Designed miniproteins, single chains, continued (3). Designs and how they scored, part 82

Each design is a single chain, and the fold is of that chain. pLDDT is the mean over its residues in the fold that is shown.

## One batch from the design tools (miniprotein)

Design m10835
Fold by ESMFold2-Fast:
Structure m10835 (fold): chain A 100 residues (1-100)
Amino acid sequence: LEEAIKYLGEGNRYLENGEYEKAIEYYKKALKILEEEGYKDKRLLALIYEGLGIAYYEMGEYEKALEYFRKALELYKEAGDERSAKAVELAIKEIEEKMK
């Protein structure tokens, strides 16, 4: 768990710096550790998938961004986080409009 949280933090740092490929790398490392440890915190998983969605969106990979945002949306809804779910739903709608 500590290593996964560290990688999530590194991913967030790279995302803020516009280093999207590095952000994706660290988010995927965090996700793999959580999956291997059997840790199923829905909000933590949703945060990682949201970060992946943002990174792919900023890189112009809209199909992948939608895939990850949809995963984040499902997890936020399951976690009862209505505010984060609505924010991700808005992002999904904006990307769908850009893909027209």
Scores: mean pLDDT 85

Design m10836
Fold by ESMFold2-Fast:
Structure m10836 (fold): chain A 73 residues (1-73)
Amino acid sequence: AVEEARRLAEEGLRAAREGLERAKREEDAARYAGLALRGIGDALDALLEARRLGREKNDREAVEVAEEGLERL
């Protein structure tokens, strides 16, 4: 439970970083924005799920990590 929530939060942060890296490689501004939005969306979904799971399992640390990630999006 705790490990699962942390894994989801870590996956969300990784997705956000990968989205930004992919966006920076694009030469077209509109496509750059589209890739960044997709990466952020994936990260948002993963962080929201990690926060939900952390709350259900009463894992304060997992919730804190997920909320920190959400604040940075």
Scores: mean pLDDT 73

Design m10837
Fold by ESMFold2-Fast:
Structure m10837 (fold): chain A 55 residues (1-55)
Amino acid sequence: MQENWKNFLVKESNKPNTNITALVRFMKELDLSVDDRQHIISELNPDNRLALEEL
C-alpha cells in the first residue's frame, strides 16, 4: 500500500521528537520519486524540511 507509507512518513516527520536521520535513511532506501519526496517535504516543519531536501 504505497499511499500508507507516504502518510506514515509525513506524520513521523512532523512529530516534535522524530528521528530525522532514520527518516532520511528510510526515504533514501525506498528510492522515492521526485513527486513523493516533494509531497512529504511540503508537509514538514522548516527544520525537518531542510534535512529531507538534502536527500
Scores: mean pLDDT 63

Design m10838
Fold by ESMFold2-Fast:
Structure m10838 (fold): chain A 72 residues (1-72)
Amino acid sequence: SMREELVREAREEARRGRELLAKPNPSEEEIREAATLLFRAGLDLLLTPNASEEERELGGEAVREAVDLIAA
């Protein structure tokens, strides 16, 4: 279903983004890629039909994390 696809994609994107940020010294390109992945993850969760409160909160957190990376 579209719901399952969006949630799966969001989880994969968030995981990849956070893996990039977990490096001791991520490059500027890696930080930009992480921000892009976290924005996409957040949007996928927020666009998920019948999203749970937890899924929406995770989506909002991913977007906030991405904004913080770009604003730094």
Scores: mean pLDDT 83

Design m10839
Fold by ESMFold2-Fast:
Structure m10839 (fold): chain A 70 residues (1-70)
Amino acid sequence: MDAAMLEVVGLLREAAEEAYKESGGDEEKALELAAERIGERTGLAPERVIAASRDPEAFRALTREAAARL
């Protein structure tokens, strides 16, 4: 469980770093790009990733779902 969650956090971090570089430091654009990349890797809808970024409970649920797919 914890190892799979750490793997998901690693993927989220990589997606965020790549999106931040492509956005030129625009945090909102970086969030949208990161959500798309996470969706491509995990099969989660980008809209769910964006919503979860503002809600810790939704983020935990999304992370568990993503870990189950890896």
Scores: mean pLDDT 70

Design m10840
Fold by ESMFold2-Fast:
Structure m10840 (fold): chain A 66 residues (1-66)
Amino acid sequence: SLRAELDELGRQLRRNPEAQRAFGPAMRRLADEARARDPLGKLSAEEREALLERLVAAARAVLAAL
């Protein structure tokens, strides 16, 4: 699942301080984008899945860039 992938990527990010620093801005951008789409925080299941997919992609991109 995307959540399981994100959990594994999170473990890899925690092992690398540089990756953690790079991922912070990506996380903030995704949070800002989600808030802009739904200021009340009432995301659909499909929108939550899309956010998880984007978080996984961002984490992979950060790790690949190292």
Scores: mean pLDDT 75

Design m10841
Fold by ESMFold2-Fast:
Structure m10841 (fold): chain A 101 residues (1-101)
Amino acid sequence: KLTELRKKLEELKKRVEDNEKAVREAQELFEQGNIEEALKKLSESATGLATDYVQSSQLSVRLSRVDSDLAKEAEDLAKRAKELSDEALRNTDKAQEALNS
């Protein structure tokens, strides 16, 4: 069953990586003046990263009973997902302010 938890960790790592890429793409759209599309991508990415944070945190607790190193990886992934989610939300606020100006 450790093999299944390891697979879930790898899947979560990939989702966080993909969501980070979406945040960076949204930042590029914002810089190009495509504010509406940037806002949409930032909102979607923030939601995805918030989900990734919750799932990574839950996985870390489950892994702490069987593998402390993998539990630490899941905890670090959760922290990264939260940081990226917070960044996406701040950029969403900036994009919304630009639209309301």
Scores: mean pLDDT 86

Design m10842
Fold by ESMFold2-Fast:
Structure m10842 (fold): chain A 67 residues (1-67)
Amino acid sequence: SLEELVEFIKNTPKEELLKRIRELLRQYVPDEFADKAVEEFKKLYDEGKYEEAARMFGSVLRELLRE
């Protein structure tokens, strides 16, 4: 659920979360696109927009939760 993703974002250290998102995305897209996506996530995180971050990165975050 969206709530589970928001809790995952809040309960995971920021640096670890950014690292794991980048590593996962690099498996599917070129490094330049992965880096841009991580920058966008970081911006939403820093602005406290956790629900918006969870919606935009839902598939990535669900894959990380599966690990």
Scores: mean pLDDT 84

Design m10843
Fold by ESMFold2-Fast:
Parts: structure tokens; sequence; C-alpha cells
Structure m10843 (fold): chain A 97 residues (1-97)
């Protein structure tokens, strides 16, 4: 699970963000909150690195799916994804200014 999320982040595109989101959802469904949170973070990172609306939407979709699948894993995965996306967007804006 965590390995798939990491691979998604390394690609830094919409497909990578969606793959990491699926990994977070699968971990959340199994009640593995640690793996779900880690994969959620990679999902946000991948979406932010891609810098596109499509990647952001794919990341958000993955976070929503993770949230539906587990009481513990889902919220933590979604929080990780959101924090990752916000931090990366902020850093990108600073670099472009």
Amino acid sequence: MAERGREGAERGDAEGAEEAGKAAAEAAKKGDSESAREAGGYMGLAATRAGTVEAGEAGAKGGTEASKNSEYGGPLAASGATAGAIAGIGAEFEARL
C-alpha cells in the first residue's frame, strides 16, 4: 500500500494521484489507518507536483473514497492528502513569485 502511494507521488501526475488515492482507500477499507494516512499524503503530494486541476480532482476523489471505507483510516488519509496538496501548492506559488 505505502509503496504504491510513493510510486504515485514520484510520477507527479493525475494518474499517479489517482493510484495513490486508490491505495489509501484500500488501506482504509482494511482498517490499516497508518498505511491509509501515508498513502493519502502521497496522493496530495502527487497532485501538487502535477500542478494541474485534473491531478487535484484525482487526489480529492481518492481522499473521498478513503474516507468512505474506514472510520479511522479514511479521515486520516483525507487529512494527509489535503495537507500535502496545500503545502505543495503554497511552495509552488512562492517559487513562481
Scores: mean pLDDT 59

Design m10844
Fold by ESMFold2-Fast:
Structure m10844 (fold): chain A 56 residues (1-56)
Amino acid sequence: MEEEERLRKEALESLKKAKEVHEKNEDTAQAGLEGAKIGGESLGRYGRLLREESGR
């Protein structure tokens, strides 16, 4: 019985963590884009792809 409540709490915590990680990832992705600017053709291509996805 208690296991069900624990599973629910874990699922909720997992969801909350996933949301926080998603938000943090977006923030880090933006910072990474600025770093990509600093120089490199491969970095430029990667930054372009990131921009297209971020623009959504």
Scores: mean pLDDT 61

Design m10845
Fold by ESMFold2-Fast:
Structure m10845 (fold): chain A 99 residues (1-99)
Amino acid sequence: MEALRAELEALSDAERQALYRRLVAETEAEIERLLAENPEDPANRERILELLKRLYEVRRLMLEIQARRHAEEAGIDLEALLEQLRREEAEVERYFAEL
C-alpha cells in the first residue's frame, strides 16, 4: 500500500491516471480469468476476494490523491498569500520600530 501510494504520488497527473487505468484493467482481467477457470475452487474464491480488496484499495488511493491535488490546485494562491502576509507582518513591525 505505502509503496503504491508513493509511486502514484510521484507521477504526473497523466502518468498517474494511466497507471491507475492499467492496474484496474489488470486486476479486473485476473478476476475474470479466475471466474472463467473454476469459481467454486476455494483457492480461486480466496484469490478473487484478495483481488477485489486490492481493486477497492487502488480506487480509494486514487480518490485520496485526486482530493489532495484538488486542494493543492485551489491552494495555488496560498504560497503567494502566505508570502504576502509574511511581508506585511515584516513591514508593520519595521514601521512601528521606526516610530
Scores: mean pLDDT 67

Design m10846
Fold by ESMFold2-Fast:
Structure m10846 (fold): chain A 81 residues (1-81)
Amino acid sequence: KVSREELEREVEEAMAMLAAAVALLPHPELREAFRNARTVEEQLAALRAGAEAALASLTDPKRQERLRALAERALATLERE
């Protein structure tokens, strides 16, 4: 039903959604930059900065728990739509 390329694209989109949620949640300045981004490159720059900050803080158990919850939500989205 779903092609492999289409499924891979959906996985990439879900991963991007998860990364955006984790990266942008604790950083209002990055969330504003993302909302005001006029190009895909600007959006990716904000997401990359947030992702790097999230990885640096990955030793925090609360951040790890939040990341797992978001990953489960993203996977559920992939399985349904």
Scores: mean pLDDT 61

Design m10847
Fold by ESMFold2-Fast:
Order: sequence, then C-alpha cells, then structure tokens
Structure m10847 (fold): chain A 96 residues (1-96)
Amino acid sequence: MSEEQAAFELGVKLGKVAKENSIPIDNLIHYLKTGQKPTEKARLELLELIEEAVKRGLLPASLVTVVKTTEGWLALLSGLQKYRDSFLAGLLTGLN
C-alpha cells in the first residue's frame, strides 16, 4: 500500500469520527490547506480525533503515545506535511 493511500485512508477514518462525534476540526483543516506549522488548536483537534478513533478500535493505542511525545509529534508532522493533500482529501471524504 502506498503512503499516500495510507494517509487518505487515515483521513477517511478520522473524518468519520469527527462527523459522528461532532468534533470541531476547523483548525486542523486550516493547517492542512496552508501547510504552515500547525497551531496548538490544530494539534489538540488531531489528538482528540486519534484518541476517539483508538477508543473505537480504528487505530492502535500506540498512536496516542506517539502524539503525546515531542519526538513522536514531530515525526507525525513530517509525515502529515509530506502527504497533506491525500490526508485532507480523506478527511473531507469522511466528513460527508
């Protein structure tokens, strides 16, 4: 599976979680559109989505640990920046 497809599929899962739980993700979407460093609000929105997805068995619990560490957060940001358009497309698809 390509990294782009993995980013898209992750976006779809998180978009569905956001829709079903009415979790606001406007700051995360703004970051994904602009490609600038994410604000603390965007980070917290992504963390809330990951925690909820883990509770639902959609993502491994290790992702919560990764996002909570400085090193893991920076690694996740690097991946999101590289596949940002694919992740955003998935996220918007999940919101429908």
Scores: mean pLDDT 77

Design m10848
Fold by ESMFold2-Fast:
Structure m10848 (fold): chain A 83 residues (1-83)
Amino acid sequence: MSEEVKKYLEAIKKAKSSGELMVILNQVPEELRPVLLPAFIYKAYELEGDLSPLLWTLLAVAPRFGLPKSLKEILEQGKKLLE
């Protein structure tokens, strides 16, 4: 895992709101978004649950980046990234 990826993972771990997650996402280079997207999805779920508008938005783009179609599998990947 690159030093840059670890930096963004730490920022995601510390985020307290969907607004903070969006600020972090906008700072992430486009090429790193697929790698970090599961962590954003997990954190959105942790902060706001199944009804999170951010969670739905991120899930809509997840298949375009080769992520699993299962929400449960994506959440498990995101949790492992943030551990």
Scores: mean pLDDT 77

Design m10849
Fold by ESMFold2-Fast:
Structure m10849 (fold): chain A 82 residues (1-82)
Amino acid sequence: MAAEAEAAFAAGDWERLAALVAERLAEELKKFGIEDLQEEARAAARRVVALLAAGDVAAAEAVEQALADKVAEAIKAKGGKA
């Protein structure tokens, strides 16, 4: 998965990269029992890839941080450490 995402990024295949990242994030959230955030994670992944394709790294990082904060809060709510 990571190697496929890196290959898609190197090839400039942003749509494929977005799909791979979105699916990976959704699978990871399911492993932590945070299925409620899977759709938000898919939307965030697609937005991050679109921003990176446009060269807006700072905006992409802001979207990633916002999702990370929501995931951390959900993990804490389940008794885990974020």
Scores: mean pLDDT 74

Design m10850
Fold by ESMFold2-Fast:
Structure m10850 (fold): chain A 93 residues (1-93)
Amino acid sequence: SSEELYKRYKPIVERIKKELNEEELEEIVKELTEIGKKLAEALLAGDKKAAEEQLKELEKKVEELKKKYKKPESVEDLKNMLLEEIETSAAKA
């Protein structure tokens, strides 16, 4: 869940909260997590083509969010946190 992702990375999130308000942060996390779930499912299924497609969609969404909120570093940090969590989950499966 988005809440579990935030709990793990709380120190980074507290820094990001200084740049983004709570509503902006929740919207960014929701959008990134939705694509991240599809990427994780593709990786667990061993579907390399589907995983590559979801990674492209994630990169596209990150660029859209960077332009929308004008906080490119915070959006990039949130993307990196999500990818680390997906990789960690895949390694335990």
Scores: mean pLDDT 79

Design m10851
Fold by ESMFold2-Fast:
Structure m10851 (fold): chain A 70 residues (1-70)
Amino acid sequence: MLSPLEAAILLGERIRELAKELGLESVRVDVRAAGTEISADVEATGSEEALRAFEERAREAVEEVNRLAA
């Protein structure tokens, strides 16, 4: 079980790795931990294809990290 802080750090790292892997031009990530709930606000620029793939994979990462933080 991850602490909320550890979960937030892990989520931030995963989102940044995904942005690099998919070749995004820029990314802004704000990860929040409120008790047992981890959320992320993400703004990114790049091709439509890269942005869609990034959005899907980032959503999955948020779900996985929330399970680990619970």
Scores: mean pLDDT 77

Design m10852
Fold by ESMFold2-Fast:
Structure m10852 (fold): chain A 88 residues (1-88)
Amino acid sequence: MTPEKVAEKVKELLEKITGKEFSTDKDSLSDEIAKLGVTDPEKFKQLLDEMEKAGIITDAQRGQLLAYARLGDGDGIKALVKKIIDEG
């Protein structure tokens, strides 16, 4: 996928899970996903499960994002999500 298509799909999944509207800006999306990982572990896990099903993330990336969430490492979540979007 292109980075733009990854950002669009991430936005759609995040909106589906949270019921809120977001931009396709990767900094904004990664900030909101990091916030979700720290504040709502159940919704964060649902988001990662849907992202893996959509082919946006690998099993390894899903595991790393869950590890960051367990540590409360929002910066780690943000950095990895931005990298995933940039790689398309």
Scores: mean pLDDT 85

Design m10853
Fold by ESMFold2-Fast:
Structure m10853 (fold): chain A 73 residues (1-73)
Amino acid sequence: GFDHRRFEDATRLRVTGADPEAVAALARQTPGVLSVEVREDDVVVTFVSGEAAALFAREVHAAFPGARIERAE
């Protein structure tokens, strides 16, 4: 059956302080990404789970030392 809980566990993160296009490219390579919204100064990424969000946050921290990551809750 279709598991609606997969979407209920979606986490949303905002990334600032790094090139939005580069952050978006990293997000598209991250397992469990549902959507990527690129804006002028930030990127909002929606995930199927907190685990996917945590993996992405780790990759952003490693790749972009100046980036700030926050939950968009």
Scores: mean pLDDT 76

Design m10854
Fold by ESMFold2-Fast:
Structure m10854 (fold): chain A 98 residues (1-98)
Amino acid sequence: ATPEQKKALEEAKEILNKVPYVEAEVEGNTLTITMKDTPEGRAIGGEIAERLSKVEGIDVEIKGNTITVTVGDDKAAQEALPKVVKEAIEKAKELFGL
């Protein structure tokens, strides 16, 4: 992964790990988000997956309680990643009173 990819992924990881319902890890150009087996974890993870899947240059795969996010070399996608994650968390908190 490039330094720019790593920066975007690490910023998203830091935002996610402040939320008690999800855990995030970065490896290479990939961010792995593990949802807690709770309604809140699924709500936050679901909102993140839906919003990120709409961003060009970001690939999202969901397997059980795990969301895998891959970011390429598109700078706009890299800049959008942590912002969209933050917006998704804020929206989930609003909808579920978290």
Scores: mean pLDDT 84

Design m10855
Fold by ESMFold2-Fast:
Structure m10855 (fold): chain A 65 residues (1-65)
Amino acid sequence: GPAKEAALRALIAASARALAAKGIDADVVRTELESRLPELLTLPLDEALERVGQLAVAVYLRQTA
């Protein structure tokens, strides 16, 4: 529902800001995580929030390798 999408978008925005502080392009992070929103919306909220965190870490590791 709208509350679930809002929570996911807020976490994606927070993740993009956190990675930007470490030198990763915030637009790259946000675009990649938002492209996964359709998949995330099919998961239970707890699993979707965990998946956003995992995807953000994966972006960080890929950009710093």
Scores: mean pLDDT 86

Design m10856
Fold by ESMFold2-Fast:
Structure m10856 (fold): chain A 97 residues (1-97)
Amino acid sequence: SPESLERRYNRALEVIPKRAIPSESLRKALALEVAYVNRVPEEDLLGVIMTLIGALKKMGVDAFLKILEGTVNFLKSIGREDVAKELAQHIAAAKKE
C-alpha cells in the first residue's frame, strides 16, 4: 500500500549510513530505490542497502545513477509518477554534486 511504502522509505533513509553516502540527494535516491523496488522484509533492509552500497563502490556514482534512472521508468510504469518525479529530482541533484 502507499502508506506501507512511505514507511519503508522512511526506514530505509534512517538506516543508510551517512559515512558511506555523504550526499543527501544520493541517500534519498537510494532510499526510494530500496522502498519501491526491493520487496524484502523491513528487517532485511540493511542487507539490501549494504549490497547496493557495494555496487555503488564497484561501478562508481555516475553508473549507479544510470541504474536508478531505470527505477524512475519502473515507477512510471506502475503509475507512481509522484515518486518517479521525486526520484528523478534527487538523481539530478546528486549529478550536480
Scores: mean pLDDT 81

Design m10857
Fold by ESMFold2-Fast:
Structure m10857 (fold): chain A 81 residues (1-81)
Amino acid sequence: IKAKIVAKGNTVTVVAETDDPEGLAKELLFFLRMLGAEATVFYDGNTVTVVARTDDPEGLAEELKAFIESLGGTAEVEIEE
């Protein structure tokens, strides 16, 4: 799993490449629901894009980075205004 996490305004976007897009999407949605975040998922081949709305985009981005790394993946975080 290789992911890029972008925090911008009140949203966090995760774009991840994986050999198991369905499994990753399911795990990300479950994790986000546990944190109380609303999220949408898009699929394109082996790429999963998740967009989550949050009151703490920087905090959510760091939590998502830690979660992806706990799955054996790598994640880069980018914070935008």
Scores: mean pLDDT 77

Design m10858
Fold by ESMFold2-Fast:
Structure m10858 (fold): chain A 68 residues (1-68)
Amino acid sequence: ELDAEVAVALALILSAIGNKDFEKGDYDGAIETYEKALALLDAAPPSPEVERTRAFVEENLKKVKEKK
């Protein structure tokens, strides 16, 4: 449904927003933003680029959850 290229671009933008929330100490906001990025990637057709972006977002989400 969602174009893979668009999903990757949007997920990277959301990941950047989540990183900023994490830097501010807003762990709940960061978690919510990363989860939104993962939902966009899940709506995209499978591709190596989508899978690499998902791994990147999941790693960031793990770091935030460890600090909470």
Scores: mean pLDDT 82

Design m10859
Fold by ESMFold2-Fast:
Formats: structure tokens, C-alpha cells, sequence
Structure m10859 (fold): chain A 90 residues (1-90)
């Protein structure tokens, strides 16, 4: 599996968290979902904003599909999460 780098920004109820992730695309998606779920549950909020920046190894289509999977998984957890567009990693 190809290794990708990502930067994840999560904002919940005035609390922000930024995390650098490295791994397979699936590992990055899994970790992003887990971190978002944990932060939202710790805050007691029901709404969050999430931005994910990927390195240039991924196509725009792969990035869109990855963001859609994250949003779908968070929706299944009962969370109202806005997944925002973000600039690619340099």
C-alpha cells in the first residue's frame, strides 16, 4: 500500500486540534474519524468542523472520495460534521 501524509484540523466548540498523520490512505481515514469522534465526545458537542490536507501523491478524485468516506463514517456515529475544503500539503 502507498504511504500518504495528511494534516487534520478539527474544531469543536472553541477547542481546536491539529494533527499530522502518516500511513496508508485507509489508516489516515480511520485515524481522522477516530480523532474527530474522540474530540466531539470529550467536548459534549454534537457539531464539529473538519479540514483534511493531503500530500501531492493523491489525485483530486482520491481526496474527494476520502473526504466523502470520512463524512459518511462520522454521520454513522451520529455526528454533525462539516468537512471543509483545504489547501494541499506542500
Amino acid sequence: SRIVRARVFIAVDGVTREVDLTGTLQQVIDQTVQLTVELVRESGASRATLAISFDSSLTEEQIRQAKAEVQQRLAREGLDVEVMDSDPLS
Scores: mean pLDDT 81

Design m10860
Fold by ESMFold2-Fast:
Structure m10860 (fold): chain A 93 residues (1-93)
Amino acid sequence: SDEEIVRQFLEDLRKAAEFIKENPEYREGFLAQLAGQLRALADNFAAAARPFLPELAAIVNKIKAMYANDPSLDAQLAAVDAAFAALVAAATA
């Protein structure tokens, strides 16, 4: 189901966030992939993502906090923010 896809994405995102803490050389690619996946959720799974928005917000905010003091990632973080805002807008329409 679409809800199973969103739940699996949350599980995978939690694991990926843990991995990137220990492997920071992949951080740019990770943030770009996250922005792309959030856009895909907004486009294809917005209604199914609605009940998971608090959990998605929590993990996205945790990831943002991880990189808050790295200005080299400002563009990637802005892309993640824009993608998540689009997901929230689509999920709450």
Scores: mean pLDDT 88

Design m10861
Fold by ESMFold2-Fast:
Structure m10861 (fold): chain A 85 residues (1-85)
Amino acid sequence: MEELERRAEALVEELRRLASEEELELIRRIVGSAAAEAAKLSDEKEKIEKVLAGLEEAAAALTNPEVRRLVRELAELLREYARLR
């Protein structure tokens, strides 16, 4: 658990270093919207799937391949987290 959190923090820091302010705002807007919708759901798995969909949507909207890769790596970590019990 803590290992996945540590990896997520490292990816977020790398994303902040590589991404422009405009790219970070785009990611924050798309993922933040998905997270707000997820907060209205009652099932924890559905909440995770909603946030995961938001991360994939953000990656698809980004034109910088390195920033897209980092967002997709965050989505992969969230999938791993969702499989833990």
Scores: mean pLDDT 81

Design m10862
Fold by ESMFold2-Fast:
Structure m10862 (fold): chain A 125 residues (1-125)
Amino acid sequence: PNEPVEMTPDQARERSYEEALANIRAGADYLVVVGRRDKVREAAEAAREAGLVVAVAEGESLPVTEGIASDDPDAILAFVNKLAPEAVPAMERAIETGDLEAAEEAARLITEATGATAVVAVRPR
């Protein structure tokens, strides 16, 4: 194919971050973002302003940021499974309970798997 690719994989990841910020400001119940430290911190602040339970794990500041914000727990779990399958049980607990310790465990495991700074936010129960 000789068509110019209008969106690279990195551009698609950055677009997912922009959509996650819009969705969390629109009232989404769950957020996961990984990548640049400044963008992860912006997403964490947006989630705090939305009244969510927020956990941040600091790793490296990667140049590309990706994320998801949704009311659909299956969509959140699919995203976490793509990044860090080991974080899925902790993410399921965080979604079910709104527990900060579960959100912190999920964020830590995402950071361990990706090397990147990550935020996990969930609706309090």
Scores: mean pLDDT 85

Design m10863
Fold by ESMFold2-Fast:
Formats: sequence, structure tokens, C-alpha cells
Structure m10863 (fold): chain A 94 residues (1-94)
Amino acid sequence: SMEADILEAMIRMGLTVLILAARTDVERGVNTETARRIEELVRQAIDYLDAEDYDGAIEYLREARELARESGDEGTARLLDNTIRTLEEYKALS
């Protein structure tokens, strides 16, 4: 459906921004270990999303969200929270 296509585009955009933000933090030397782990978890979520394993994708994003919260990165945590909610809506339409 058009709604599902829009939700998928929003999810893909959020995941891309998350990877870019994590890479930027690594290059700047900010929270480097946490940023590398968040990128790894987001990439795993993308692989699960591509396999249509939405539950697997959600679990990896939830782990990334907890790491962002623990590191005090409120912006990354909020983007992860929004991406998780959008993916849960997308799963309900699938």
C-alpha cells in the first residue's frame, strides 16, 4: 500500500541518519566505542529488515536505543525510538 511504502521510506531514512551520526561521532572521537556498537546494531537491524524479520530488526534497534540512553545521547535515542515505533506500525501492515 502507499502507506506501507511511506513508512518503509521513513524507516530507511531514519536508519541512514543513525549510521551517518554514528560515523560522525567516531570521526570526531566522541563516544567512539558506543557509536561503533550503535552502527553495528543498526546494520544488523537493516539485514533483518531486508529479510522481513521485523521482530529481529526491532530487537537490534531497541539494544541500540538503550546504548544511546546510557551514553546520554538523547538525539540518537529519540531517533531510535521514533524509528522503532514506525517499524512496529509497518510490521502491523505487513
Scores: mean pLDDT 90

Design m10864
Fold by ESMFold2-Fast:
Structure m10864 (fold): chain A 71 residues (1-71)
Amino acid sequence: MGLELMEQKIEEAERLLREGREKKDLELVEEAERIYEELLELVKRTGATQYIPRLEKGLEEARELKEEIEK
């Protein structure tokens, strides 16, 4: 259950990031960034380390898009 929930939340963050990129919507990008940060903290506590690379990539992409939109 826990790992499936984590995967669903990662997919949600990825969807929000995709929509934020397409629409240049800062709020969607910030929401995705928040989810990635929360999940990275959770992964560090639970030991679900297999998700770290995917979460780090998503967080990096979200931060990059946020900077581009704020220019």
Scores: mean pLDDT 82

Design m10865
Fold by ESMFold2-Fast:
Structure m10865 (fold): chain A 81 residues (1-81)
Amino acid sequence: SQHLVADAEAVAALLRERLGVEVEVPAGPVDVGFAIVGDLLLVEVAPAGTSRSENVARLFGGVFPREELEAIAAELRALAL
């Protein structure tokens, strides 16, 4: 799994563009944890500096090939502040 701090609007925009999914995220900087599990991309978002128990979890299943999920993971890593 990966973990980084990113801008919430940038994360939401990336997921909307690449997966066609609308995601509500907290305003401002967010802690983002993500992992590819099988054919699913797991993304967890929480306000930066909050505890893990306050994370908003999103699990994206789809018909995307693993190579596409790996590319999306790379783009998420590129959003690091």
Scores: mean pLDDT 70

Design m10866
Fold by ESMFold2-Fast:
Structure m10866 (fold): chain A 77 residues (1-77)
Amino acid sequence: SLEEARKVGEEKLEEVRRLAEEAGRRGGPDAARAAQTIVGAMEADFRKHEEELTPEEIERMAESAKRAIEEVLRRAE
């Protein structure tokens, strides 16, 4: 349902935000900026298309964002 998709979206956005915060704390200012850019892009895409997104699509979106943030953190270490 639309309500289920929104719930999944909010939960996944929070997960991605937590990873971005960690990347910023450990990786320094450049990592923080890169991670926040990834979060902002995911959030904007989710908000713009939330009526059309399925839970599966939201999961793929979050997975992509998490991998990008993990790569930022890995390079900063």
Scores: mean pLDDT 81

Design m10867
Fold by ESMFold2-Fast:
Structure m10867 (fold): chain A 100 residues (1-100)
Amino acid sequence: SSSYQEMLDKLDEALKLAKELKEKIDAGKVTEQQALDMLKRIAALGDEAVASTDNNELRAMAYLLVAEVYLYVYQAFPENEEARKAANYYYSKAFEYLQK
């Protein structure tokens, strides 16, 4: 359906931004704050994808993507406890959807 395609487009946008953020981190081209700002955008796209579907497996996939990117930022900036907590939160939410 068109709604399903719109949701896939949001996930594709989130994946593209996640790849860009990881590449910039690896190149040393982002500050911690810039990484967090990009993460908030990726998380917002994940939330939009989750809101656009009743499919719990796809909801889980969206939040797993968000969790993995937060974890990557935490590994790059290990003093950032908020990134670690956010990764754990989104992993927990993804797991909850897989149990429903």
Scores: mean pLDDT 87

Design m10868
Fold by ESMFold2-Fast:
Structure m10868 (fold): chain A 91 residues (1-91)
Amino acid sequence: SEIDKLLDEIYKLFKEIASKLPPAEQVRLLIFAHYAIQEIRKAYKESPEKAIEALNLFKEEVDRLKALYPEFKEQFDKISKKIDELIKLLS
């Protein structure tokens, strides 16, 4: 599905960012991304409204990460754009 494709692309971008971070930060970022995507998939199975709520919370955390890692702004902007595409698909 388009939703699974976008979620896979988001995780791929997180892996790209993580590969350039120190080992402890790499593990932390990938654990965050894995569980955030899992929660979105779970919310989507419950209702579109819950999925949109989970996606908005995910986007807020991505914005916080972008502030923490400004060197990866381009990659985080791509992630945010894909989150916006997911919200649009569910609206």
Scores: mean pLDDT 89

